# Designs tried in a protein design run: designed miniproteins, single chains, continued (5). Part 15

Each design is a single chain, and the fold is of that chain. pLDDT is the mean over its residues in the fold that is shown.

## One batch from the design tools (miniprotein)

Design m16490
Fold by ESMFold2-Fast:
Structure m16490 (fold): chain A 100 residues (1-100)
Amino acid sequence: SSELEELREQVEEIRAELEAYLKAGKIPSLEELKEIAERLIEVLEKLDPEKAKNLRDFIEEMFEQIEAETDPRRKARLTRSLVGVLLQAADDVLAEIEAL
């Protein structure tokens, strides 16, 4: 459907943004990651509300850990780990859309 194509395009854009951070060795701001995560969760809520809730809960816990971290190197590692988690989640969502 046209709606599924729009959702696919949204997730592909999210995936490209996340992959660009990893390839460039750049650390996104928490604000940028929160916006990307929310966009991905909104797509997933339309496909699987239970998976979307589980992903939201997990990501919110990771954001709390990053915000609480005072060591710049550990904060950077946690942030990069979250980028990887979001990239994997985007790949999983794309696979789910493809299976529909």
Scores: mean pLDDT 87

Design m16491
Fold by ESMFold2-Fast:
Structure m16491 (fold): chain A 100 residues (1-100)
Amino acid sequence: ADPATIDRVAHLTLAIIGLSVAKLAVERGKATVEDLERIAQSVLDSLRAAGAPEEVLAKVEKHLQAAIEALKNGDYETAIKHLDEAIDIVSRYADEVAAA
């Protein structure tokens, strides 16, 4: 395997782990808005490190912002939905990177 591809997949895996931990915390009523904002920044930084295209970054950022706003309003179901959509986007992109 190409070392550059391994590095990209590692960064995308960290993003997926971060989103999954955030989702679990929201489901358990233990997530703070500050926690979700920190995780969102870390996820976007990991995607940039992986060389994610702007369209992927924009879609993930949109869902992360929507999840943060939903959590601020106590709408945990909507926050979880947007985190799931972010996980799906990152996972699909990770599969494309690994297959290349």
Scores: mean pLDDT 89

Design m16492
Fold by ESMFold2-Fast:
Structure m16492 (fold): chain A 98 residues (1-98)
Amino acid sequence: SMPPDVVVRIKVEAKTTSEKLDLLNAFAQKALALGARVLSLDIESGTLEVVSKDREIALKLAEEIARYATRQGVKVTFEFFSSSGERLDEVKIEVEPE
């Protein structure tokens, strides 16, 4: 059977609180547009957690956010978890500025 809801943890590296806020809000809007829900947004750590109903949507939102982050010249890291908190895979996707 397909896994239940997938949690995507998105961490951005930025030097200022204002830059983190702007980036995390942009990431949240992209996730919402793809049908995900926002679980938490922590500006201090630069972390956004979203939930999607399946892994394919989770991968698509990670791709969209990664493309955006690359254009903004910022580093982001993605981690995927089941709704129970178990890590679904060991792959961290790190996107660094070009």
Scores: mean pLDDT 76

Design m16493
Fold by ESMFold2-Fast:
Structure m16493 (fold): chain A 64 residues (1-64)
Amino acid sequence: SGVEEGEKLIEQYAEAIKNGDYKKAQELRAKFLAHLGTLSPEQAQEMWDKFMKAAEEALKERYK
């Protein structure tokens, strides 16, 4: 499903951030933003909120 694909992209993005692979993170972010355009507005908002939270958590983990 579109939700499952979005969640996989969020997971991959968070891992790239934690690994310091910012080039890969930028590519995954762009892919995720494109994917949001394929979801309903409600699902896109939920995925975006989840993405932002995962990004924050990954950055905190990176800079412990």
Scores: mean pLDDT 85

Design m16494
Fold by ESMFold2-Fast:
Structure m16494 (fold): chain A 67 residues (1-67)
Amino acid sequence: MSLEETKELLRKAYEAYRAGDLAKAAEYGRKVIEQASNETIRAAVKELEAEGYDPEDIDKALTLGAT
């Protein structure tokens, strides 16, 4: 999975988590965990943090995907 695809899925997971849609947040987070490398995930989170996304909420959405 590309950096841009990973960022898009993390944005969707973040937005779903903040909206209270935990099932959708888990679905997007799972796709990231299954298809993106750990290196790509770290790079995507760093870029999103620079764009003003809360890294703690991103981590919570990813944790839901990991179950």
Scores: mean pLDDT 84

Design m16495
Fold by ESMFold2-Fast:
Structure m16495 (fold): chain A 67 residues (1-67)
Amino acid sequence: MSKEQLRYLAEKYGISEETAAEMVRTARRLLAEGKSMLEVGQEIAEKFGVSQRTALGIVLDIENGDL
């Protein structure tokens, strides 16, 4: 992932670039483990203290190849 992609996520969701990187890494790992987008979104929201909307937005961006 580029610094530009991390900055985009940080600005879009109001989080740090470090948090954005950790969220994307965690989401990709959980998707690779066979969890559904909804399950990944819920775990990201709970782990990082972000809204379900923010977590699902990141998961969708990964699935659509935007990340």
Scores: mean pLDDT 80

Design m16496
Fold by ESMFold2-Fast:
Structure m16496 (fold): chain A 61 residues (1-61)
Amino acid sequence: SMEEEQRIIDSALALAKSMLAAGVPRERAIAAVEALIRTELRHEPEERIQAIIDAFRARFA
């Protein structure tokens, strides 16, 4: 659902921001969060996974 998608993106953003605050380099934080999104959504179509990752990247930029 769109609500579930939004929760995933918000959680991903919170995690990435927390990693930056802990001193993790930005590119590693992004890579780690993308890997987590792919793991959580492994049974979802690739198009949905990529759309969620793209939304995360756009909002984290």
Scores: mean pLDDT 86

Design m16497
Fold by ESMFold2-Fast:
Structure m16497 (fold): chain A 66 residues (1-66)
Amino acid sequence: MKITVGKVDGVYIGVAEEGDLRGVGVGETEAQARENAIKSLEQFKKMTGQKREDAMKMVELAKSLL
């Protein structure tokens, strides 16, 4: 799993990547953003159909802010 964390406008945004799956997390610290990104990726692994597609669109928006 690859994790990238950046700071945007006073908050930390993390993106966790594993294969073609991605999770996004936000936090007040790098550690919190990283943990939230991992949790989001775990949730995506359990999602199917439209719910997963909608969640992935939000992840791509978060990546555009980094």
Scores: mean pLDDT 74

Design m16498
Fold by ESMFold2-Fast:
Structure m16498 (fold): chain A 92 residues (1-92)
Amino acid sequence: IRVVAELIEDGKIARVESRDFATEQEALDFVREALEEAKRSGRPLRIHVVLPGSRQEAERLAKQIERMAADLGLRVSVEISGRTVTARVEPA
C-alpha cells in the first residue's frame, strides 16, 4: 500500500510525503496523522492511497478516510480511480 500526502499552501504543493506500508492499518494511521496536520496548520491536503487489491477494498478504505476526516471536523471529498483512492481535504 502506497500513501502520498500533499500539503497545499496558496494553491501550491508545500510538502509531499510518500510512504509504503505492509498493512491497511499502518496506511490509515499515516492518513490520520496527515489529516491532523492539515487541521492544525489550516492548510488543504490531498491524499492518494494506492491499493494492490480490488475496488471493494478501495471503497472500504474511502469510507474509513471519510469517517476519520469527519471525526476531525474536516471537509473531505473522496474519489476512487481504479486502485487509487484520492481524498481532497479542506479545513472547516
Scores: mean pLDDT 76

Design m16499
Fold by ESMFold2-Fast:
Structure m16499 (fold): chain A 58 residues (1-58)
Amino acid sequence: VDPEKYAEKINAPKEWVERAIKLIKEGKYEQGGLLLVMAATANGGNPLAVSELIEEVK
């Protein structure tokens, strides 16, 4: 998983993407996904990239 790639697609800080990846690896993919969906919604990023990230990290 490339956090920089997903930070650009979602339009979120890389640190948020890294936190979400850790949450997803812990099995908390709903919590990690919600964090990034909120960022995408606020910043006009691509919410489909959040689903892509979750599937790559699972």
Scores: mean pLDDT 80

Design m16500
Fold by ESMFold2-Fast:
Structure m16500 (fold): chain A 80 residues (1-80)
Amino acid sequence: MAPEPSQEEVDYAEAVRVLQPLLDEALRELEARLRAQGASDEEVRLAVQQYANRVFRALQERLAKGKPTEEEIREIVERT
């Protein structure tokens, strides 16, 4: 059997489940906005990757202070 995850790993996995649909929507909006501004496919891909990396970093920093609420996860996506 796989080793049982720590509480920190469980909290991260639960936070990612809440984050994933919000991140997917934010990334679609970001891509649409950049394409409307005349950005290349390469520029869009780089911006999407950088945005996702910033969101996950902010989530990890928030998790270090304790389990975030759904509202706090939404704020991370909106403020990043």
Scores: mean pLDDT 80

Design m16501
Fold by ESMFold2-Fast:
Structure m16501 (fold): chain A 76 residues (1-76)
Amino acid sequence: GSRDERRLKLLEKILELMQEVNADQDLIDSVQSLIDNKNTDLDEIAKEIQKVVDYLVDKNDFDALDRLSQIIEDLM
């Protein structure tokens, strides 16, 4: 449904961002796994977003954090 489509779009946009910032392959693979399995469970998506946030904070990548926040705001 439209909700599941929006959640998959959210994951796709997060994947694109992770690829653009050359994130660790394990993080890219974990986001890709949710997309490949069409996993739209909010708890699983929230855990994945938290991993992405923690990664970007650790890297001090504030531009990517702002972009992530915009992606979440637009699609959640």
Scores: mean pLDDT 86

Design m16502
Fold by ESMFold2-Fast:
Structure m16502 (fold): chain A 85 residues (1-85)
Amino acid sequence: SDEQKEMLLTYIARQAGLSEEEVREIGRLAGLSESVIDKALERIRNGEFPSEEELVAAGIDKSLISKLVEYAKRRDLEAVAELLK
C-alpha cells in the first residue's frame, strides 16, 4: 500500500542515512506518487521515523526490511526501488 511504502521509505532513509535527493530518486524509480514521496520527506524533516515493530505490525515482512536497509546502505538505489514496487 502507499502507507506501507511511505513507512518503508522513511525507515530506510534513517537507517542508511539517505539524503532527500536519494529518497526522491528511490521514490521516482519505484513509481511512487509525488504525494507519497512528499509525505516521507515531511516525516524525515520532522524526525518522525517508524520503528521496525511498526513496519511489521503494518504487514511488512522482516526479511524485506533487512534487504531494503542493506541495499540502501550500499547506495544501490535501483535495487531499493525494485523491492518497493
Scores: mean pLDDT 86

Design m16503
Fold by ESMFold2-Fast:
Structure m16503 (fold): chain A 76 residues (1-76)
Amino acid sequence: LVPEAIRAFARVAELAAEGKLDEAEKYSQETIARLAERDPVLAAVLATASKAILEYAKNGDFERVRRAAEEARQAA
């Protein structure tokens, strides 16, 4: 589950880094809902991390978003 959550976070960050905020939000919501059925604590962690990345992207801090995506890909 943890590697799956990290991979999901990496995808959210990648979509956000590409400026696809609507797709990133939809993907995070769908993935968090599915993960919450199996591990609600891990789902809450993913939700918090995804919200932070989307806020960075909305504020134009794409450098931080790209860095997070790269680190998540290496961890998965």
Scores: mean pLDDT 79

Design m16504
Fold by ESMFold2-Fast:
Structure m16504 (fold): chain A 100 residues (1-100)
Amino acid sequence: SSSVQETSKEALETLITRLKQLAKDIPEFKEELEAMIKELQKAIDENSSPEEVIALLKKVAERLKELAAKAPEEYKERLQELVDVVEHMIESLEKLLEQS
């Protein structure tokens, strides 16, 4: 539905903003975070389906978990908070998609 499509795009835009802030704060992960931003921007530009967006968000959550696992202690909380945000976005989109 158009509503689910719009919500999917907003989720991607919100995540891109948060990843850009994180890349600025954690220069050591800038390259990996910028790669994720590029994939998310491509999904927006190509008007990806809600199902494709959910799949992409799941991949991003896993990549962020991997970064959190190897991160210095001072950054682990920040990365885990972003994982939680992405997982909440996934749950919200899945629920909205089932209601459509």
Scores: mean pLDDT 85

Design m16505
Fold by ESMFold2-Fast:
Structure m16505 (fold): chain A 102 residues (1-102)
Amino acid sequence: NVLEKVKKLIDEIAKLESGPPEDARRMLQLINELRRLSKDLTPEEVEEVKEYIEEHISDENLKELLLGAIDGGYRSKSFSEEELEREKENERLVDELLEKHS
């Protein structure tokens, strides 16, 4: 179910690649949700999602950003408690910066 949700988010992001500037906020929201859900993926599902991104996203910069979001989310599972708290603060900071640019 999480894998299906992640793939649907990638499909929605792909639809927004050629969208107007008004879609930028929605794109960022989808990327943040992708980053969050990636923490619930197994290593095998992470690799499947990376392949799905490579197949369905055409913009190279967006591919790198999405692959980084998947890796960041997954890596959170391997962190110590202190490292997890630091990652939560970093995610909150990114979200605050995105909100300020709205």
Scores: mean pLDDT 70

Design m16506
Fold by ESMFold2-Fast:
Structure m16506 (fold): chain A 79 residues (1-79)
Amino acid sequence: SEEKAERIISLLKRRAEKLGKDTFTFEEVLDVLLYAKILGIISQEEFDKIYEALKKEVEKNGGTITLEQAEKIIREVLS
């Protein structure tokens, strides 16, 4: 859902602000995704789908993912 996507994206934007950067390692983006699952924002099935999509993008990019790339993937999976 759009609401679920925007809630996770808000958490990612807050993480970017705290880290002073807009590019994440897989571990950094996974921490946010795990937190979203703990908060009940997403189901296990939604978590698994986002995890696989983010992992593929990180591998494609040589170990990192930008905030913009992560936002796009999260919106596409939860649409």
Scores: mean pLDDT 87

Design m16507
Fold by ESMFold2-Fast:
Order: C-alpha cells, then sequence, then structure tokens
Structure m16507 (fold): chain A 69 residues (1-69)
C-alpha cells in the first residue's frame, strides 16, 4: 500500500507526540494492538480512512525517517 506525504506527516506527528521513534518500526512488520506503536498506527489508519493493516511498508518507513530525521 502507498501512503501520501500528508498521511505520513500525520503519523509522524502522532509518533512524536507519543515520544516514540521511527526506529521502533521495522519494514515488513505487521503491528498489532498489543503494542503502543501498533495501537497508534491502527488508529491513525482508521482516522485517515485507510484499511487497518498495521503493515509497515518501505514507503511509510522512509517517509517517516525523512520527517523525523
Amino acid sequence: MKYTDEQIELLAKALKDAGLSVDLLKEGEVLDRRTLEGLILLIWEKENGLPQTGFVSKNLLEGLRKLLK
């Protein structure tokens, strides 16, 4: 799944506000509601009208790294 820059910016803000780093996300992982990272990702996907997959794609991870440095 491909994410827009705007969607990635919203997730980056949510992760930063929660005090989490992009290093907690690994490419190809599926996050679930048992982790704080997975809960944040799934809620963000739902709020942005996306399927709640919890899947950390390369597109998502690289976009987050660009925004969070």
Scores: mean pLDDT 71

Design m16508
Fold by ESMFold2-Fast:
Structure m16508 (fold): chain A 88 residues (1-88)
Amino acid sequence: VDLKAIEKGLLSEPVVAKASATPSFDGKSVLVTAVSAPGVSPEEFLAGVLPKLEEIAKKFGMELDRSSIRVLPLPNGRHALVARLVKK
């Protein structure tokens, strides 16, 4: 899996300021973390990120584990999103 391509795909969304992709030790999943752009609401952030994550997952033969999705408030008024992409 091209982790840099996953990160670049997420960074192409205007609601995303930062993105990282980290493989699991067993190689069966990728942990994706994204940080919202300034002034983006949690609802706008999710609406932009979730369709892009599903597109990226499909492109790489993976699925977005929707039950893994977590949105966390950050001290600067931004939000972080954590999600898993899983190989089938």
Scores: mean pLDDT 81

Design m16509
Fold by ESMFold2-Fast:
Structure m16509 (fold): chain A 86 residues (1-86)
Amino acid sequence: SLKKGETYKFEGEVVFDEEGNPVIKITLKDNGLKGTFVPTKVKYNPETGEFEGEGILTLDDGTTYKVKFKGKVTSPNKFEGEITVL
């Protein structure tokens, strides 16, 4: 389980489900935990590729967390950064 107030490094990618809808997949680098992410607030800087915001992280075990995030786009449909559990 993730701890409130702690920060975790992540890598993420956009994949498509069986219906063809985009799904954001997240892997937490420090513990290998995986989940899906739904952003609720996003700021993006196209000059730097940097983003920040808030969203809901749902781990593969079904546990949900409200998080703030910051990161950068590393390639098309791929990104990395940090999440902090709220």
Scores: mean pLDDT 85

Design m16510
Fold by ESMFold2-Fast:
Structure m16510 (fold): chain A 60 residues (1-60)
Amino acid sequence: GATDAEEASLTPAEVAALARAQIEKQKAQIKVHGSPVPQDVYDQRLAELEREIAALEAQA
């Protein structure tokens, strides 16, 4: 993505911290902006984001 070059200079722990912050932002945006997303799709998105955090933590 467009921010990959900036993130590439970080340690795995710093990358995980940024990913966590991004997930918190996405969770807030999905709820606050009234996304027309069914509950099922919301739950799937949440699970995908949590899996990404777990994968980043496992790589540390």
Scores: mean pLDDT 64

Design m16511
Fold by ESMFold2-Fast:
Structure m16511 (fold): chain A 65 residues (1-65)
Amino acid sequence: MSLEEQREIAERLTASAQRLAEQVGEAVATAMLMRDSGLSRRIARKLVRGEPLSERELAEIGAGT
């Protein structure tokens, strides 16, 4: 998977995570992302907060899809 594809996936996940956090709150949204996507709490929290992901974190997301 290319870096561009990984970034696009992360971008979509970030948008979905932020929308979910608006509905259920940051803590619940983080827990749901971990459960549904198998992502670490660190990555899930970054997605919910809209924080930039490292290349390693992007690769971890890509491996899970």
Scores: mean pLDDT 76

Design m16512
Fold by ESMFold2-Fast:
Order: C-alpha cells, then structure tokens, then sequence
Structure m16512 (fold): chain A 90 residues (1-90)
C-alpha cells in the first residue's frame, strides 16, 4: 500500500511538471495539491519523506502563483526525482 501511494505521488508530480510546462495553472496546481496530500498520508504510514521534497513543492506552488511556469515545472520534476530515490529505499 505505501508503494502504491508513492507511485501515485510520483505520477502527480510528473503530471504537475507537464501541466506547468504547458502553461496550465489549474491542472498543475491540482496535481501539486494531490501530491502533497499523498506525501502527508505516506508520512502517517511511517515513510520518511525528505524535507527537500516539501521545499520543492512549495517552490513550485509559489512559482505557479507568480506565473513562472518554467520554475514550477523544474521544481515539480526535481521533487519527483527525489521521490523516486525514496521509493528505491522501500
């Protein structure tokens, strides 16, 4: 179950990055919000989520609000890569 939630969070971060690159604010924001929710759920199940991932999600959210879609996409993609490293340790 934790691995399935982790895979869903990874997919949402990938979708957020793609939506941000396309300039789709609403879709990117929705996927970032779903990823954040899944990461909090994973922590409640005892999965150690590095603080750097939350920092990158915050950067992505702020960048979206400022209309900086390139920064938002890059932050979401970097968060996804770090989350893939978390999966390797499960």
Amino acid sequence: KPEELLDKAIEHLKAASEAARAGDFDTAKQHLDEAWKLLRELEKLGVDIPVEIYFLLTVARVALDMGDYDTAAQAAENARKLLEEVKKKL
Scores: mean pLDDT 88

Design m16513
Fold by ESMFold2-Fast:
Structure m16513 (fold): chain A 88 residues (1-88)
Amino acid sequence: SALDEFLAAAAEFSADDVPRAELEAELPEARAALRASGVPDALLAELAAAVREVIALKDETTPEGQARLRAAVERALALVARIAEAHA
């Protein structure tokens, strides 16, 4: 499913350095399928913002940047978990 594809991409991004272009190419399709599955647009917008922040911060090397990246990843994963629980 699109949710499984999105969760796999999110997990891969967290575990390995997934190429930004590949992740960005998959994200719009996953988002469209999640919307079709009944996920509220407001929650999808929050998720998109969190994922965008993770992508923007992935190359940060400063302690402050790394802390922001960790917080952004945790926020994105929490939103993913909420969507998975609601649509399991």
Scores: mean pLDDT 64

Design m16514
Fold by ESMFold2-Fast:
Structure m16514 (fold): chain A 80 residues (1-80)
Amino acid sequence: MTLEEVLREAGLPEKKIERFLEALEKHRKENPDAGNMSEEALAEFVRQLLEDGLSAEDALRGALRMAELPEEVIEEVLSD
C-alpha cells in the first residue's frame, strides 16, 4: 500500500495529502543524504501510529518529524 493510499484511507483531505507528498519530495531533493526512511517505511510508520489510536493529523505530524522535515514545513503541510 502506498503512503498516499494510507493517508487517503485515514480520511485526510486531498489537499493535505498533496502538500505532504510535495513537501517530502522537495525535502528529499534538497537533502539527498538525510532521512533513512523509504516511502514504504513511512507508510508502515503512519499505519502503526493509526493502529495505536493516533488521529490522521497526529500520525502525519509524527511521520514528517521522523522524515526529519523542518517544523516550519510540517506546520505549512498541516495548515488549512
Scores: mean pLDDT 74

Design m16515
Fold by ESMFold2-Fast:
Structure m16515 (fold): chain A 111 residues (1-111)
Amino acid sequence: MLSEEEVEKLYEIVLDPSASEFARLNALLTLMANGEIREEKIEELVEFVLSLPVRYQLLLISAAPELGKVESEGLDKFVLALYKTGTRFGKAFARRVAESNPRLKELLEKA
């Protein structure tokens, strides 16, 4: 899977406000797909995805069922945090991830 150095470089891209939104989104998708979501970064990652244009938020929703297949506590916490924002995007994304993740589905039903 990803090395520690590769994970650090991906976080540098995601959290760089001077990088293109597309580059940042792809770095985030790579981190999510590899189960490399760090709990201490969740607040910054939530702020980033909520700031994205609708077209990129729709790309995240389309990727959500595949992300639900990833076994990661950090990813589960990130998705739950997005759901708890109460935003239309956060709820839609979380519900789509939960379609492929029974643990997360139970957590969303209790939230």
Scores: mean pLDDT 88

Design m16516
Fold by ESMFold2-Fast:
Structure m16516 (fold): chain A 87 residues (1-87)
Amino acid sequence: SDLQTQLQQAITDTDNQGNTLNFLGDTQGSQSLFDASNQGQQLLDQGNQLHDQGNSDLGNQLYSQGYNLSSQQTQYGNQVIDQLLNS
C-alpha cells in the first residue's frame, strides 16, 4: 500500500531526526522524536493487523494517522535543528 510505504518512510525520517537532535545535544527534542517514531510504528503494526483481518478502510485510517503524526513531529524537529545550527 502507498499509505503503508509513506508511513514506513515517515517513521524512518522521524527516528533519524531524533538521532540528529541527540547528536546536537537536544536530549528532550530527541526523546520527543523517538516517542513519535515508536507511536508511528504502533499505528503501522495496528494498520497491518486490520488489513490482514480484511478491514482495509480502518487500516488505511491508522496509516494516515501515523503519517500525520510523524510529519508534524519532523517539521518541529527541522525547526529546532535550524535554530541549533544557525545560532
Scores: mean pLDDT 86

Design m16517
Fold by ESMFold2-Fast:
Structure m16517 (fold): chain A 125 residues (1-125)
Amino acid sequence: MAVEEARKALELFKEDILLGRIPFEEAVLALMKEGKLEEAKELVEEARDYLIETYGEKHPLVADMLILLSVIYYLQGKEEEARKLLEEAEKILEEAGYDVEAIRETWIKMLERAGLLDAAEFLRK
């Protein structure tokens, strides 16, 4: 059920980025909380690839997908790969002129609200 809900959220995100972004992110966090890390990974990678094709690989929305993917890798015990993805995401945001610390704090609060406390600590560095 949760995977089907996340798939529907991804379809909305592809059709309407502004309306679909938060529901998709929340659905992915729910899958992570349930331990469905491979399913979460597949959905985030599909979203990342769609955003790269639509906006280019250096777009801030791609960075958001890389942050989600870094959290998934961290929860899978792949800490080195997780850190590399997080560094890539932060570089994209910095080069785009965004406040990386403010974006990180927003993700930390979202992870804490989802009950993913270990993942939130990972983002604190």
Scores: mean pLDDT 86

Design m16518
Fold by ESMFold2-Fast:
Structure m16518 (fold): chain A 90 residues (1-90)
Amino acid sequence: MHEEIVKRIEELAKNKDAEGLRKIAEELKKKGYDKMAQLAYDIADDVELIKELDEEIKREPDPRRRAVLESARGILLAAIDFNLEQIKKL
């Protein structure tokens, strides 16, 4: 079960499915997996912010402002990877 849940969280994160991640986090919280639930919520928030940044980057005509947005996006991707590694260690 744990390995199946980890794989589902990874697939949802890869697909940028923030709502799917929030659903699985809620289910995990109800089952008492509080740490894994919190990490899944954090990944969901970061995925949503990346989707918003992707839309801002597409609309940004200034390459310097676009570079700042791309840097913020990179930080969020690193945060998702870190949280996924924490989930795998639980």
Scores: mean pLDDT 87

Design m16519
Fold by ESMFold2-Fast:
Structure m16519 (fold): chain A 57 residues (1-57)
Amino acid sequence: YRPASPEEAAQATAELARRLGRPPDHVAVLYDEEDKTLTAVGVDADGNILDRVTLPA
């Protein structure tokens, strides 16, 4: 894993917001170099996980 670039993070965050119907309060985005995928995890203001999305990079 490595940190996602700003462009990769924006793409994954947009997909996550689409699934939730609203933007999450916080998003963590990581790139998996072995699988060539982006994983985004959306959390609410209280730190609860709302959803997770995995996208091919």
Scores: mean pLDDT 76

Design m16520
Fold by ESMFold2-Fast:
Structure m16520 (fold): chain A 98 residues (1-98)
Amino acid sequence: SHMQLQQQRQDQLLRSAQAGLSSGQNGLNYINRNRNNLVSLGYDVLSDQLDGVSNTFNGARVSADRSGTDQGRQIGRQSQQNLQTANDLRNQARSQLS
């Protein structure tokens, strides 16, 4: 039925959002822990890694928003906050290239 299909889509979007948020957080934690090593390779390398993490958080936010659930709204807010943090760090890294 349409309702069963809608529930399946919501569940899939919520799982995708949770996975994306977790993956993004792991990536950001890795970058923060290894920041000095990444900088030694170049600010372009650091910037590229942060851009990848930003893309992951944006994907999580989009999936969370599309779920239309309370849990999705919470994951979406966390993903948006982490996206902003990753974008700010990326922009700071890019500014070092000028």
Scores: mean pLDDT 90

Design m16521
Fold by ESMFold2-Fast:
Parts: structure tokens; C-alpha cells; sequence
Structure m16521 (fold): chain A 64 residues (1-64)
């Protein structure tokens, strides 16, 4: 499932991404996105997700 989102908070390798459905907290994100970055959140499983930034960068992380 692809969700348009904005990074609202970051702490180390953890980020909070707000979407039109829910806010998702992702940890172990590499590379770490920046606050205010827009992109698409793809839920790859019940515990994993990918964030694809507008520049085409892909960050993979674990859903908390």
C-alpha cells in the first residue's frame, strides 16, 4: 500500500511519517530522512516499510 507522507519528527535512525490515514513510527531507517521531507510510504509487511523521497531515495525501516 502506497501512502503519501511527510516526515514530521526524526531522532537518530527513527522517524515519524504522517500520512492521510495514520502516523507511522519507523526505526532502523537507512538512510535517515529529514524533517519536512515528502515522499511515499510503502508498507512492505506488518512490521516493515519503505519511504521513497521525492528525489528517488529509498529508506527501509521497521514499523514500531
Amino acid sequence: MDLGGVVTETSGDTAVISTWRNSYTLTNLTPAPKVGERGVLTLTSSTTAEFTGEDGSVSTGTIV
Scores: mean pLDDT 78

Design m16522
Fold by ESMFold2-Fast:
Structure m16522 (fold): chain A 99 residues (1-99)
Amino acid sequence: SKLLEAIAEYMNAILDRAFLRQRNIEPPVLSEEEEQRLRILGAIMELSALGIPDEELEELIDMVEAGAPLSEIKERVREIMKKAGVSESIIDAVLASLE
């Protein structure tokens, strides 16, 4: 599953970095592109927890892998969340987390 692979990538990256910091080892500096990728993957995990269908999240992952600009990713996330009945305040918070 593309979705499970994306969630695993995000969780492994966050846990590995947290583990290094706990041991007083500074994790490698991420590029702006790598940080942006992790923020998007984190948002996908949150959308999955909100009950968004796997098919819509896999489409979003395909956009990320195709190198879609952040503006297009944000618009797709907004559309998915609105369709799912998520409140505007939560939508705005999720979209802000992608910056």
Scores: mean pLDDT 86

Design m16523
Fold by ESMFold2-Fast:
Structure m16523 (fold): chain A 75 residues (1-75)
Amino acid sequence: AGMASAFELMRQGQKLAKEGDKLLKDGNTDKAKQLYDQAADLYEQGAKDAESSGDKELAEDMRAQAEKLREKAKA
């Protein structure tokens, strides 16, 4: 797993987060929370891949995004 894999996981997580935002706006809160948790999992996996590749800054940014998504999932 390299930096390219981390960006691919980030892109997938971003897609799920946007889908969750749309569901939340439409009142489907339970499904939105599920997608936020799935997106957070992808960002956490991408952060591990970035850290393994020596990109500490990307890893920290991805972990921060995962934390924000976990908070949205709890709201």
Scores: mean pLDDT 84

Design m16524
Fold by ESMFold2-Fast:
Structure m16524 (fold): chain A 74 residues (1-74)
Amino acid sequence: SEEVEKEFIKKLEEITKDLPDFQREHILALARITLKEKTEESLKVLEDTLRRFGVPEEKIQEIIKLVKEAIEKL
């Protein structure tokens, strides 16, 4: 549902708030694509991008968990 996606995006924005705006916008776009496609490939692209942007592993795992939970509810 749109409500599940909006709640997920708000949580993701909070987790990524310390990143530069350009990197945060890119991550949010990839996360939306992952929610739409629901594929292991899109999830891996998101995870690899988070690592390239220097997001700590703990936060990456938190984001991936939230994505998987959102996919299950959609």
Scores: mean pLDDT 83

